Designed miniproteins, single chains, continued (3). Designs and how they scored, part 15

Each design is a single chain, and the fold is of that chain. pLDDT is the mean over its residues in the fold that is shown.

## One batch from the design tools (miniprotein)

Design m8521
Fold by ESMFold2-Fast:
Structure m8521 (fold): chain A 69 residues (1-69)
Amino acid sequence: LSPAQKAAFEIAKEVQKLLDAGITPSEEEMEELVDRYLKKYGVTDPAQIAGLRAVARELNAWAKAEGAA
């Protein structure tokens, strides 16, 4: 797996753990989580960074929708 793919997997896994615990992360918490894994795996490509931020926002939006529905 590429560093960006590893970062995406870890972000998704952390979001799922929070949801399993009944916690919906805030937008600020999601930005911090993304930044943490981008730094950990050395992701510096702007397109990959944008993609990971988009995926994280989608996961957070999905989590909010599931909790509200």
Scores: mean pLDDT 76

Design m8522
Fold by ESMFold2-Fast:
Structure m8522 (fold): chain A 62 residues (1-62)
Amino acid sequence: MKTEEAKKHYEEGKKALDAGRPEEAVRHFYRALKLDPSNEEARKLLEEALQRLGAPPGTIPL
């Protein structure tokens, strides 16, 4: 199910971010948001991961 896939990517993104791998986290959170755009927590963590990479504000591809 798309909801399960979104949650899976969200969880993998959190693991990547906790491991200090923001580029991996960005990919997982982006995928999670494509599957479930209403996940505000994934959105927040995606923005945090992008900031850790030095991306300018608003670099979320939506």
Scores: mean pLDDT 75

Design m8523
Fold by ESMFold2-Fast:
Structure m8523 (fold): chain A 59 residues (1-59)
Amino acid sequence: GNALNNLGALYESLGKYDEAVEAYERAAEIYRSLGNEEGALKAETNAGLVLIKKAVSKY
């Protein structure tokens, strides 16, 4: 799970918001399958924040 969450953060820092959302969403799915609710919530929160950044950012 951690690798995909870290990859999402990297894509976010590069402005690759679609790839960041996809990576965080996959991280959340893996965390949920492992019963790691804290990890899943963190990944979902990060995905949501990236979607907000994408919506307010021009380009």
Scores: mean pLDDT 80

Design m8524
Fold by ESMFold2-Fast:
Structure m8524 (fold): chain A 100 residues (1-100)
Amino acid sequence: SEIEKILERLEEIRERAERLIEEAERLLPKLSGKLKERMEQLIEDLRTVREAAEEEIEELKKNPPKTPREMALVLARLTVLEGAVHLAERRLEELKKELE
């Protein structure tokens, strides 16, 4: 039950990161200079988040947590990834506003 909820949230992070990458890549050809560099860095950071979420999904399926300590570590990593994708959404919104 708890593992299934964590897997669902990791899949949501992966899907959110993928959508943000697609939007950022669509905007990238319209950018130059420092804005282009910031967008390229955002795409790279989002790819890292997507890969980390995919790795956590695979690891959780192979080695589900057996102790409260192991569960707490999984939840801590989930929280970090959720924070990272939320920050990336804000970074993309800021870049989009600078294009107005």
Scores: mean pLDDT 90

Design m8525
Fold by ESMFold2-Fast:
Structure m8525 (fold): chain A 70 residues (1-70)
Amino acid sequence: KEEAEKKALIELLELWRARPGEEYAPRAEELLKQVDLEKVEELLKEMRKLAVEKGVPTQELLDKLIAELK
């Protein structure tokens, strides 16, 4: 279960990184059904904080997060 959710999360983040304008594409919607929404919300809050506080681009934060999850 955790491994499947982790794989879905990585795939979702990779999709958002590769296609920033397609974060709500049908593929992303299917992946969202497979992830822990609470964990996703926590990650988004942390990324938003880093983007605002340290001026780090969202794409760079996504790259780092994907690398850490692999």
Scores: mean pLDDT 67

Design m8526
Fold by ESMFold2-Fast:
Structure m8526 (fold): chain A 66 residues (1-66)
Amino acid sequence: MVEELVEKGREEAEAFSKAGDDAGITAVTLRLARELMDAGVPLDEASRIAAEIYQEARKLKAEREA
């Protein structure tokens, strides 16, 4: 299910954020966008969802480093 893909992607991005792994955050969000598109989500919506998860993971990383 699309919602399950989004939740899994968010969890993985948060895990990479906690590990301080910028490459991991980027890789998981790019993979999520592709998985969403493969599941039938339009490119614009898949990109928006992935970008939101990316920004949240980056914010969490920055907060931990502060």
Scores: mean pLDDT 81

Design m8527
Fold by ESMFold2-Fast:
Structure m8527 (fold): chain A 59 residues (1-59)
Amino acid sequence: MVKEVVVTVTLPKSTPDEEGIQKAIEEAEKLAGAPVEVTGVGIRDTATERIVTVRALAR
């Protein structure tokens, strides 16, 4: 079965987008127990934090 996984990570605002996305993908794969295909990425900045949300399909 294909299972959708959504992961949100909160990081310092100084964190590069690529690093934030990679950390979210790693957490998604850990949660799924399998490699994931990224279907969406959202980045939201606050005054001090970068919030990265990844939507992925576990295969």
Scores: mean pLDDT 80

Design m8528
Fold by ESMFold2-Fast:
Structure m8528 (fold): chain A 100 residues (1-100)
Amino acid sequence: MSPREQLLQEIVRRLGEIARKIEPYLSEEQREELARLQMELVFRVREALEAGASADEVVAILEEGRARILELMRRSKVPEELIEEAERTFEELIERVRAL
């Protein structure tokens, strides 16, 4: 796999891990919203990476996705420690993009 393909797979994996951990705290409507936000984020990152976008462009996509997902978590019954873990996960993913 190329470094860009490996990064995309890592993003998908880490987002899936977040979803699994927080799912018990979400209503069915919130789970559907989370799934949509994650799918939109993955789609945008994939399109950007395939188009040869700059690291800064991919970071901007991740930062927008982070803001939307964290907002959903904060208005849900998700424990603060899991919100903090999600914030750290996004920071780690952004650092990985900057290293491309």
Scores: mean pLDDT 88

Design m8529
Fold by ESMFold2-Fast:
Structure m8529 (fold): chain A 60 residues (1-60)
Amino acid sequence: VSAEELLEALVQMIEQGLSDSTLVRILQGLGLSEPQARRVVELLRAGDYEGALRLIREGL
C-alpha cells in the first residue's frame, strides 16, 4: 500500500462519516504512533493533504 493510496482511503472514510477515534485506531494498526495518527486525522480534517501525506510516509 502506497502512502498516496492510504491517503485516498482515509479521505473516503472521512466522507463516509467514520469517527476520529476509528481513524486513529486504523492508523495505529498500520504502524503509526498514537500522536502521529491523531496528527494525520487533524491534518485531513483541516484539508492539509500534503501535511498528512508527509506524516504518513514518516510513520510507515
Scores: mean pLDDT 85

Design m8530
Fold by ESMFold2-Fast:
Structure m8530 (fold): chain A 57 residues (1-57)
Amino acid sequence: TPDDLFRRGLELGEESRRLYEEARRYEAMGDTVMGERLRREGDRLYEEATRLFTEAA
């Protein structure tokens, strides 16, 4: 249902934000390799969340 898709999108969006925060911490410590990996994972989840929101509409 649209409500289920919207809720799933919110969950993935929250996880994406957490990953971006973790990426920033690693980047601040000079671990650019780990930071980049976490950003890529965050981007993937953000794109999935956006797709689910579009389907829910």
Scores: mean pLDDT 86

Design m8531
Fold by ESMFold2-Fast:
Parts: structure tokens; C-alpha cells; sequence
Structure m8531 (fold): chain A 86 residues (1-86)
């Protein structure tokens, strides 16, 4: 049924969102460790440190992250199309 398809797509959207968040957290942790190893913590303000950490985390993104984002966008489009058919 349309309702069963909608639920399935919603569950896949939630699972994909969790994977994206986990990936993002792992990249931020990697960026923090790189900056720590470079001795940057003592040289930057907290705001500058956070900004550099976010920037570096984005640079550490792999094709797998882009695939997760693309999957999320496709699932969102499918969910919106199914909602219009209700």
C-alpha cells in the first residue's frame, strides 16, 4: 500500500540521517585529533579552533559521504512524492 511505502521510505530516511550524523561526528573527531597533534589548541581562540575543526572535517569528507547525502536527497524526494499521492 501507499502507506506501507511511505513508512518504509521514512524509516530509510531516518536510518540515512543517523549514518550522516555518525559520519560527520567521526570526521570532526579526526579533525580535532589532527589539530591537537599540530599543537593548534594553545594557539587559537575557542571560536577559531571550532571553525578550523569544521573546515578540516569538511576536507576529510570522502566519496562515501557524498553518496550518503545523495541517498538522503533521493529518499526525501521519494517521500515528498508519496505524500502528494495521499
Amino acid sequence: SLEEELKKVFDELVDTAVQILKYAVDRVIEAREILREKGELDKLTPEEYVAKMIELARELNTPEFDELIAKSEELQKKYDELLKKL
Scores: mean pLDDT 82

Design m8532
Fold by ESMFold2-Fast:
Structure m8532 (fold): chain A 75 residues (1-75)
Amino acid sequence: SSVVDKAALAGVLLEHARAKGAAPETLAALEALFAAGASVRELLDRLHAAGLIDASNIEVTDVSATEVAITEVPG
């Protein structure tokens, strides 16, 4: 597991989604959702539902208002 900044992680997730061919409108909607106070978990779930990432083995734990711990769980 790693403790990371929520905004930095959201940026990495959006960049990964762009690399996977996400539409600009989808990326803008996800960025707006995060800016409106959506959690990292909500971003992961929406990206997973859109088929842009596989989040089935990813656990996210809030560490602080600005930080999360990310853990990959073996399937």
Scores: mean pLDDT 77

Design m8533
Fold by ESMFold2-Fast:
Structure m8533 (fold): chain A 86 residues (1-86)
Amino acid sequence: MAEEQVKKAEELIDKAEKLIREAMDPNVSPEERRRLIDEALKLAKEASKLLDEATGVDPQTKRRLAVRIAAVYLDAVGVRLELELS
């Protein structure tokens, strides 16, 4: 069901956003920060897949969730660059 797929995608996005927030904490070890980023990206990828497979969903809702997924990817790139420069 489209509504169930959207709800699952939102739950995955919420988890990915939380993991990215944790990865931004400089008091977390570099190894753990990389692990958190990798986990967040896996969740974002699954959310993107669910959103793409969902039919009959309001286009505005899909766009809003897609923007949140894109933000997770961009934040993950930012944290990875910080870790590589350190």
Scores: mean pLDDT 84

Design m8534
Fold by ESMFold2-Fast:
Structure m8534 (fold): chain A 88 residues (1-88)
Amino acid sequence: SGQQLLDQGNQLNQQGRQLFQQGRYDESIRLYNRAISLYRQAIDLGNLDALPNLSDSYRNLSDAYRSMGRTTASQQYDLLSQNYDNLY
């Protein structure tokens, strides 16, 4: 269900944030990307409650890339986060 996908995405996003706080940026990015995939699937199934979570995951990717000095990637994900924030 869309709710199950949203819940799984939330768990991965939280684990990614924990890894980010430990400075494990590559691992946090992998978990954020997996969470984004699950949120997109939840939205495709009609669960629009995943939109703010998708936005938050893009912001988290932006933060991780910024911490790695990857300015262009950080800016692109920040823009994606803002675009999804504007949908709700």
Scores: mean pLDDT 89

Design m8535
Fold by ESMFold2-Fast:
Structure m8535 (fold): chain A 57 residues (1-57)
Amino acid sequence: SSMEEELGEEVDRLGTRLVLLDPERGREVAAQAHELVKQGRYEEAVRLLREELARLS
């Protein structure tokens, strides 16, 4: 896969995990990450989701 395809899969994986751990906040942050993906900002979308998951630690 291209780098964008791999990052898109990572966004889906992290977003799903975040929603399972915190449904309300997870849906909000997944929506923000989706907007970044629409802009082609895949690395920023992944970073946003990873930072949110880290805050749950």
Scores: mean pLDDT 84

Design m8536
Fold by ESMFold2-Fast:
Structure m8536 (fold): chain A 69 residues (1-69)
Amino acid sequence: MLAEIQEVVQELGREIERGKRAAREGDEERVEEEIRRAVELAERYSRLQGVPLDREELERRLRELLRSP
């Protein structure tokens, strides 16, 4: 369980970095792909921790984060 949580957190961090790079390059398709993958990872984390996840709010925050200057 703990190792799985660490893996999800590390993967989420990598997806955020890839999304930020794609946003800087103007690759909108890749930004949306990274957001989708980050949401899937966050849903897995939510299930492992037993914490409810607001998918729409997470997608909104991820878009703001990746597209911020």
Scores: mean pLDDT 76

Design m8537
Fold by ESMFold2-Fast:
Formats: sequence, structure tokens, C-alpha cells
Structure m8537 (fold): chain A 64 residues (1-64)
Amino acid sequence: SAAARRAARRQELLGEAKKRFQEVMDEIEANPDITDEERDELFGKVNREVQERLAAIDAEEAAS
């Protein structure tokens, strides 16, 4: 069903988001000089990317 396909796409996106988040965490841990503001900005970028991709998936359904 369309709902099952959307759920699968969202799960795949969440998996990719998790990997991106881990990469950011690894970068932060590798750089002890990173500031709190820089850390927040890196996480903010990942969150923005996830939100945009999620909205795009939802928009595909709304266009039907």
C-alpha cells in the first residue's frame, strides 16, 4: 500500500539521519576545541536536513 511505502521511506530516512547524527557526534569528539555554539549549529544542520526531507515525503502524499 501507499502507506506502507511511505512508512518504509520514512524509516530509511530515519536510518540515514541516525548515521548523519553519529558522524556529527564523532566529529565533535574528535575536536575537543569545538564550542557549544558550534556543536549546536552542527546538530541544527542535521535537524534541518531531516525536517526538509520529511516534509518532501509528506508533500508527495499531499499532491495525490
Scores: mean pLDDT 79

Design m8538
Fold by ESMFold2-Fast:
Structure m8538 (fold): chain A 97 residues (1-97)
Amino acid sequence: MEKGLEAFSEEKYEEAIKYFEEYIKKNPDDATAWHNLGLAYYKLGKYEEAIEYFKKAIELDPDFWIAWENLAEALEKLGKYEEAEEYKKKAEEIKEK
């Protein structure tokens, strides 16, 4: 995962995706890795793919409030404001836990 995070910090999002995908093949239950993959797709403007990966992160770790927040942001980019509001409320509920 270090190489994926390094590439992401250098704004090399396509490279970050390759490293995160390679990591996930060996660690498919790592919610953080799925979330990081979603962030890289989000940075590339690939919001539909970002949503899929944020949902996977939430499926693995429902208490991952940052993934709920980022899912809502990606939905707003697609104009899905009502759905985004529901996920933002869920993020706040988890964060206040």
Scores: mean pLDDT 86

Design m8539
Fold by ESMFold2-Fast:
Structure m8539 (fold): chain A 91 residues (1-91)
Amino acid sequence: KEEAKALIEEAKKIADELRKLLKEAAKTGDREAVATAIAAILAAIGGIFKAELLLKKGDYEKALEAAKEALKAAKEGLERAKAALEEARAR
């Protein structure tokens, strides 16, 4: 239970970083960078919601698996969003 909560909290922190990255992407005027950041935020939020719902149901094993997947997706989304922003800034 506590491990799943910790992973969800880490994923939420990455979602906060993605929101800041979206603001920076918007300043570039690059539609692809903005779209990549939005997609990453939506994926992270969806994963977090799934994990929290499973925790609320008391399904701690599935909540832990969902939390691990949510964190992995959030980290991968953050890397993609950073790469898209860097590409937009280079052009």
Scores: mean pLDDT 82

Design m8540
Fold by ESMFold2-Fast:
Structure m8540 (fold): chain A 59 residues (1-59)
Amino acid sequence: DLAERAERLAALAVSLAGQGRAEEAIRLAKTAIELARQAGDEGSVRGAEYALELARKAA
């Protein structure tokens, strides 16, 4: 399931951002957004976009 995979990648991106691994977090968050958009799941898109915001702030 693309939405489930997007949510898992977004969660991992948030974890990496918290660890100061900003570049990796940004990469995963962007991938999560792409998968969420393909799934057509607005909740997953929002979650992935939030993960990207956290990752960018960690940079």
Scores: mean pLDDT 84

Design m8541
Fold by ESMFold2-Fast:
Structure m8541 (fold): chain A 58 residues (1-58)
Amino acid sequence: MEKKKKIFSEVLGVEPVSEDDDILELGGNLGKLRKLDQRLKDELKITLPSSIYRSLRF
């Protein structure tokens, strides 16, 4: 999805190598994951699993 890829790159500052790239692997932090979750929910009606937040060092 073009729109999904753009949202990921804008929020994380990194363009995904593929549509299957993990947010955690792209170097997201808690604030960026929350912002990404909000944008995905608003634009694509997709929600990130809460377990992702627990994996972050920040």
Scores: mean pLDDT 59

Design m8542
Fold by ESMFold2-Fast:
Structure m8542 (fold): chain A 82 residues (1-82)
Amino acid sequence: SREERLREARRIIERAVRLLEEDPSEFSRGAAEVALASGSAAARSAGDEETAALFDRVLDAVAAGASPEEVRRLAERLFAEL
């Protein structure tokens, strides 16, 4: 269901943010980017372009060097728009 997909998306993004909060290394940033890119690909494969776009925007922020707090605020705003 859409609710299950959104719950999974929130879980993936929460883990990515926590990873960056606990270890702000390039390795952790790379791991967060891989997780977010995988989430985007999975959502797109399921035909959920809105959730895929949400993952893409969060991924772009992480790749651009956004802080964990900035990533968290962005994700909260994007989920509110769905």
Scores: mean pLDDT 87

Design m8543
Fold by ESMFold2-Fast:
Order: C-alpha cells, then sequence, then structure tokens
Structure m8543 (fold): chain A 119 residues (1-119)
C-alpha cells in the first residue's frame, strides 16, 4: 500500500521558520518526482516546490523563492520543505505529492498538514 504522511504543521509567528516533512512508503522513493503543494481559501491548489527523482533539479514558486528549500533524505524515504521568514500569506494546507511514474502508476497525495502564520 502506498502511503504519504506529512508532519510539521501548526501555528507559527510571522518571521519564524518551519520544516514540513513528507514520509513515503510502498514505492521506490528514488524513482518519482516529489512536490509540496498548497491550498488556500482564495487560491486553487498550487505547487510550492518540487524535486526531481534523482534530487538534481529543484523548482520553487515565485512567492517562496529564496525562502524555501526542498530536500530529500533517501535513506529515510522523507522529503523536507524548509521555509524561513514566514509570512501571513504562507497560511495554507500543505500536501506532500508524488508524481505518477513507472514505479507509481497514479499520482498520490498525502492528507495535508495545516500551517497557520499569525502576526
Amino acid sequence: EVVLTESGGGTFKEGSSVRLSGKASGFDFSKVELSWLKSTDTKPLGVVASISADGSKTTYADEVKGRATISVDFSKSTAYLDMKNLKVEDTATYYFFAEASESLPLPVFGKGTKVTVTK
């Protein structure tokens, strides 16, 4: 069974930092592109950060560029999203996402972790 588990959400102060963790089981973590997506009441589901299957290529949304880092620990089957200098606009539900591939026939979402940023 394919399972994605997110952790690290909660309530944070503006200007602080957060680490979100996405743990995967049931597939070869090194064979899929991994992403962090966010959903808000005012914006549709969008990509925050992505990392290629081999970890060599990363992509970031303009709103988080320079503040966010996506990384993978293949030994733990865990991907991280580190965000610094949090803004109220970072308030969202964040989803860990695994893209469809030869080792994963359909894309998989985690259940989501909520991040609330207060002033």
Scores: mean pLDDT 81

Design m8544
Fold by ESMFold2-Fast:
Structure m8544 (fold): chain A 73 residues (1-73)
Amino acid sequence: MEENLKKAEEYLEKANKALLEGDEVTALVYYGKAYYHAGDLEGAKTLYQQALALDPDNAEARANLAKVEAELA
């Protein structure tokens, strides 16, 4: 639990940095990872879908979305 929350915080920091640098797709992927590690699977799904809306070829967003959808099924 504590390790997962620490991982979520690390990804939130990476997402905020990417957003400040203008890399919105990378920021959305990191936000998705942060929500996933925090246990918010629906939030993670939404963020990965937003990343794919901006970049449909993003393999990491697609793979992580598939993983989250499988866990929600």
Scores: mean pLDDT 84

Design m8545
Fold by ESMFold2-Fast:
Structure m8545 (fold): chain A 84 residues (1-84)
Amino acid sequence: WEEVEEVLREIQAILEEVRRLKAAHPDNAELDRILLEMEILEGLGLISYGVGKIIKDPEWALERLKRILEEVKALLEEAKAIAA
């Protein structure tokens, strides 16, 4: 479960980075869209973590969270390009 929780923390850290970018560019609607997509992905990550705990399958939860992390990382690069 430690690796699962580590991936979840990394997702949350990336969201916080994008929230800081948005705070620096408050009128940027594209950053608002990216942040909303990331918040939806974080929600799916939390659901995957909860379901993994219920079914007692950390590998299942880890695989799903790693895919979510990849999508969140792609959105972070998109956000950085917009903010540059």
Scores: mean pLDDT 82

Design m8546
Fold by ESMFold2-Fast:
Structure m8546 (fold): chain A 59 residues (1-59)
Amino acid sequence: AEEEERLIEAIMKKGHGEPEGARAAVANWRADPAVTIADGEITLTGGDADGAVTTTVKL
């Protein structure tokens, strides 16, 4: 999907010179039900012992 390719480019822009590493990270995130990628945004849902935390990152 276009969102996946944009995410790979955003990771590479942060100084990761390995495109295979960036693609592996995106594939792992796609397999994780706590991760949602839509409309150029990444939504991460994680929980600490004290509660659930949702973080949205705009790409």
Scores: mean pLDDT 59

Design m8547
Fold by ESMFold2-Fast:
Structure m8547 (fold): chain A 89 residues (1-89)
Amino acid sequence: SKKEEALELLNEGLAAYFDKDYEKAVKYFEKAIELDPELGAAYYVLGEAYAKLGDKEKAIEYYKKAIELSKEKNPDLAKKAKENLEKVE
């Protein structure tokens, strides 16, 4: 399914992120949200990757989206996104 493909792309993006290839991570995370626009985890790590790239404006945008999508389904993720948002702002 598209949601299963989105999770696979999320995992590939995380591998790139931990390898410090943040530009590659962004591409995987963007493809993940294209396939599953409600995948809050993908928005959170996209915010993390943009923060590492120094794109503060995009980091803020994606943390806010992660909070909105995760506040009911994954409160721990929403909390992490909010904490990181406050550090970037």
Scores: mean pLDDT 88

Design m8548
Fold by ESMFold2-Fast:
Structure m8548 (fold): chain A 93 residues (1-93)
Amino acid sequence: SNVYDLLQQVRDINQQSFTSSQDDQIQNVGRSGYLIVQAIRLSTDPNVRQSLVQGLRLNIQTSQALQQGNMDDARSLIQQSIDVVDQSIDMVG
């Protein structure tokens, strides 16, 4: 589904972020946030929407941690985002 394809892209971006520079992580957070918003707009299942809203919240927190230079917090938040996205993928697919 379109939602599945968007969430696969979010997962790939988040996985790449573990080995990326801070500048690339900041760009990746913007890209993944855009894709999560598109997935929310396309999702009709309320459970999927709830999971994706949690993912978006983690994405915003990651952006804040990166802007503050809190790289350990950013890494933890990226991992939590991967877990939430994986759960959302399982719900869709």
Scores: mean pLDDT 87

Design m8549
Fold by ESMFold2-Fast:
Structure m8549 (fold): chain A 62 residues (1-62)
Amino acid sequence: VEEDARKAAERLRQKALERGVSPEMAESTAKVIERTAVEKGRPLSDEEIDRAAEGVALTDKM
């Protein structure tokens, strides 16, 4: 579970950076995603990660 959470956070960070999000914002959101995955006790889906990356990108551009 912790391994899956770490991988989800890393994937989120990469997707956010690809969308032009700042490194600081990408890192902050990745930590939230990692914690959420651990709390749920399951891997996050690619769809959940994509949704989070999109949300951060929209917020960072406001």
Scores: mean pLDDT 75

Design m8550
Fold by ESMFold2-Fast:
Structure m8550 (fold): chain A 56 residues (1-56)
Amino acid sequence: SETLETGLNAQYVMDHKRRTETPEEVRKWGEELGKMSAEKTEEKVKREYERIKKEE
């Protein structure tokens, strides 16, 4: 399901950010997602996941 996939992708993105970025950067990203609609959050998570995968 899309909801499950988005949750797994979000977990992957957050785990990657916790390893590679500062705690402040991770917090800002989470705050930004919290201000968005569910649909926009899904799009942002998918885009970030694809960016990370392309660079690794």
Scores: mean pLDDT 74

Design m8551
Fold by ESMFold2-Fast:
Structure m8551 (fold): chain A 63 residues (1-63)
Amino acid sequence: SIAEATAAVRTVIRQLMGEDAATPVAEVLARHGVSRQTLVDMVTALFPHISRAAASAAVDSLE
């Protein structure tokens, strides 16, 4: 579900990137020199039950 994918994105931001999960995704990506595609890859690597499409949609839905 998109709720599960969103929670997974927030977990990656918090646990792997050391950022507050409330920080805008664009700001996190810029600060770490990481592409949106790389963030999607990190989410699907940690949460293989989440499809790439769902992870991408969740990243796009976050600020």
Scores: mean pLDDT 79

Design m8552
Fold by ESMFold2-Fast:
Structure m8552 (fold): chain A 58 residues (1-58)
Amino acid sequence: MYVFVVVTLTSPLDESAIESLGGSVVRNLPDGAIVRVPEDQVDALAALPFVKSVRYLV
């Protein structure tokens, strides 16, 4: 299942790293991005070096 998450960034976003997890950038935000990603890859997304935090979009 895919989920939508809000990602807060520590450095510029690497879109290719997100695509390698089967995800995609849906929308850029002033302090991050909305990303669509497989739910089982959310922890891997949060572990990326440019990611400060991840939260579910509700």
Scores: mean pLDDT 82

Design m8553
Fold by ESMFold2-Fast:
Structure m8553 (fold): chain A 103 residues (1-103)
Amino acid sequence: MRTVRAGEKFVSETRLDTPLTKEDLKKLVDAAINGLADAAEGVTSVRVLEEKITDNKAEKVVELTFADGSTAVVRIKVEATEDANGTILKVEVEALSDLRLRA
């Protein structure tokens, strides 16, 4: 298991040949939240603290509650930028508190 410290940020970029809709971005941010909860050790619940959704960006701040009663806060943002060659999807995960991930 790996400890992620408050302030650590993970960014990935993927080029897609198709544009993404606002609903696609909502689904992607929810999938990223579920993936994070599955990767974190001992998560019992997830609560959305903040939600900001625009035509090209979906961002959520979530509170993870662990089996020991502790909590961690994470910001997850997905952003789509269109250019002449298609769409760039950027996924950003920022730890706002310390958390443990598997592997």
Scores: mean pLDDT 79

Design m8554
Fold by ESMFold2-Fast:
Structure m8554 (fold): chain A 66 residues (1-66)
Amino acid sequence: MDELIERAREEARRRFEELVAAGVPVDEAVSQAAQHAFQLLVDAGVPRDRAAQAATQIGQELMDEA
């Protein structure tokens, strides 16, 4: 599970950087990156509640780093 969450974090960060580079506002980029992480985790078989918790945490991390 931790490996899946780290992979989702890496993918979300990559997506966030791509969106910001394309001119998307930081708040929208964070939202889209977190949604992407949630979907990746759910598709990988992570329980929805755990996926939501991880995606929320990833979104907070991206916002704090922006």
Scores: mean pLDDT 83

Design m8555
Fold by ESMFold2-Fast:
Structure m8555 (fold): chain A 57 residues (1-57)
Amino acid sequence: MNREQARRLTEQARRALEAGRYDEAIRLAQEALSLDPSNEEARRVLEAAEFSRRLQE
């Protein structure tokens, strides 16, 4: 039901990740997963953003 909204949030998360805004990418990807837990792309963006944030700490 919320798959389209999850897809849009995933796209926004991907753009935030590409811009180096890792905290924003994490938040957006988590929101996408709350709407569609099976969204594989959102999970990949979340994992990539969390990994990249840890490298900057």
Scores: mean pLDDT 83

Design m8556
Fold by ESMFold2-Fast:
Structure m8556 (fold): chain A 61 residues (1-61)
Amino acid sequence: SNDDIISKAHVELSRRIAEVRAELEREARERGWSPEEFRERLHKRVFELSKEMQKEIDEKI
């Protein structure tokens, strides 16, 4: 069902966001990013992941 597809997509998106956050936290430590720079980069990546997931959902519906 569409609800099942959307539910599974939300779980997968949460996992992808967690992985990206961990990656960016490592980069922030290595490169000495400010909290503001980290937040900006995280927001950008989360936005991109959300758009990619919406496209994947739209292709299955």
Scores: mean pLDDT 84

Design m8557
Fold by ESMFold2-Fast:
Structure m8557 (fold): chain A 70 residues (1-70)
Amino acid sequence: SQKEIKEEALKKAKEYIKKWYEGKLTPDEVVEKLLEIIDEMKKKGLSKEEIDELKKEITEYATEEVEKKE
């Protein structure tokens, strides 16, 4: 289902963001990985609304984690 595909994509995106915060990925590398995830979701036939929601959830997660860093 589209929901399962989206949930798996979000899980992968969160793992790349965590690796970036741990210093295991550069900012450029994490952006490339996130763009790859979005491109794969488009190729799997996710609607524009689902893609936009996924982008929003990824951005929200990254923003919340940055704001928690002292």
Scores: mean pLDDT 77

Design m8558
Fold by ESMFold2-Fast:
Structure m8558 (fold): chain A 64 residues (1-64)
Amino acid sequence: SLREKLLELIGEILRLIGEELDLELKLKRGEISEEEYKEKLKEIEEKIKKLKEEMKKLEEELKK
């Protein structure tokens, strides 16, 4: 169902947000460089952006 697909996308977005938080904690602990943090954060943000675009398409379909 469209709702099941939406929930799956929300779950994946939440997982990626968790990865961003873990990455920030690693930076604060000095486990990664600021440059590595920026690079990996950019990759995660790009993945979230794509998932949000897909979610928007499913939300539009649910309104029909």
Scores: mean pLDDT 83

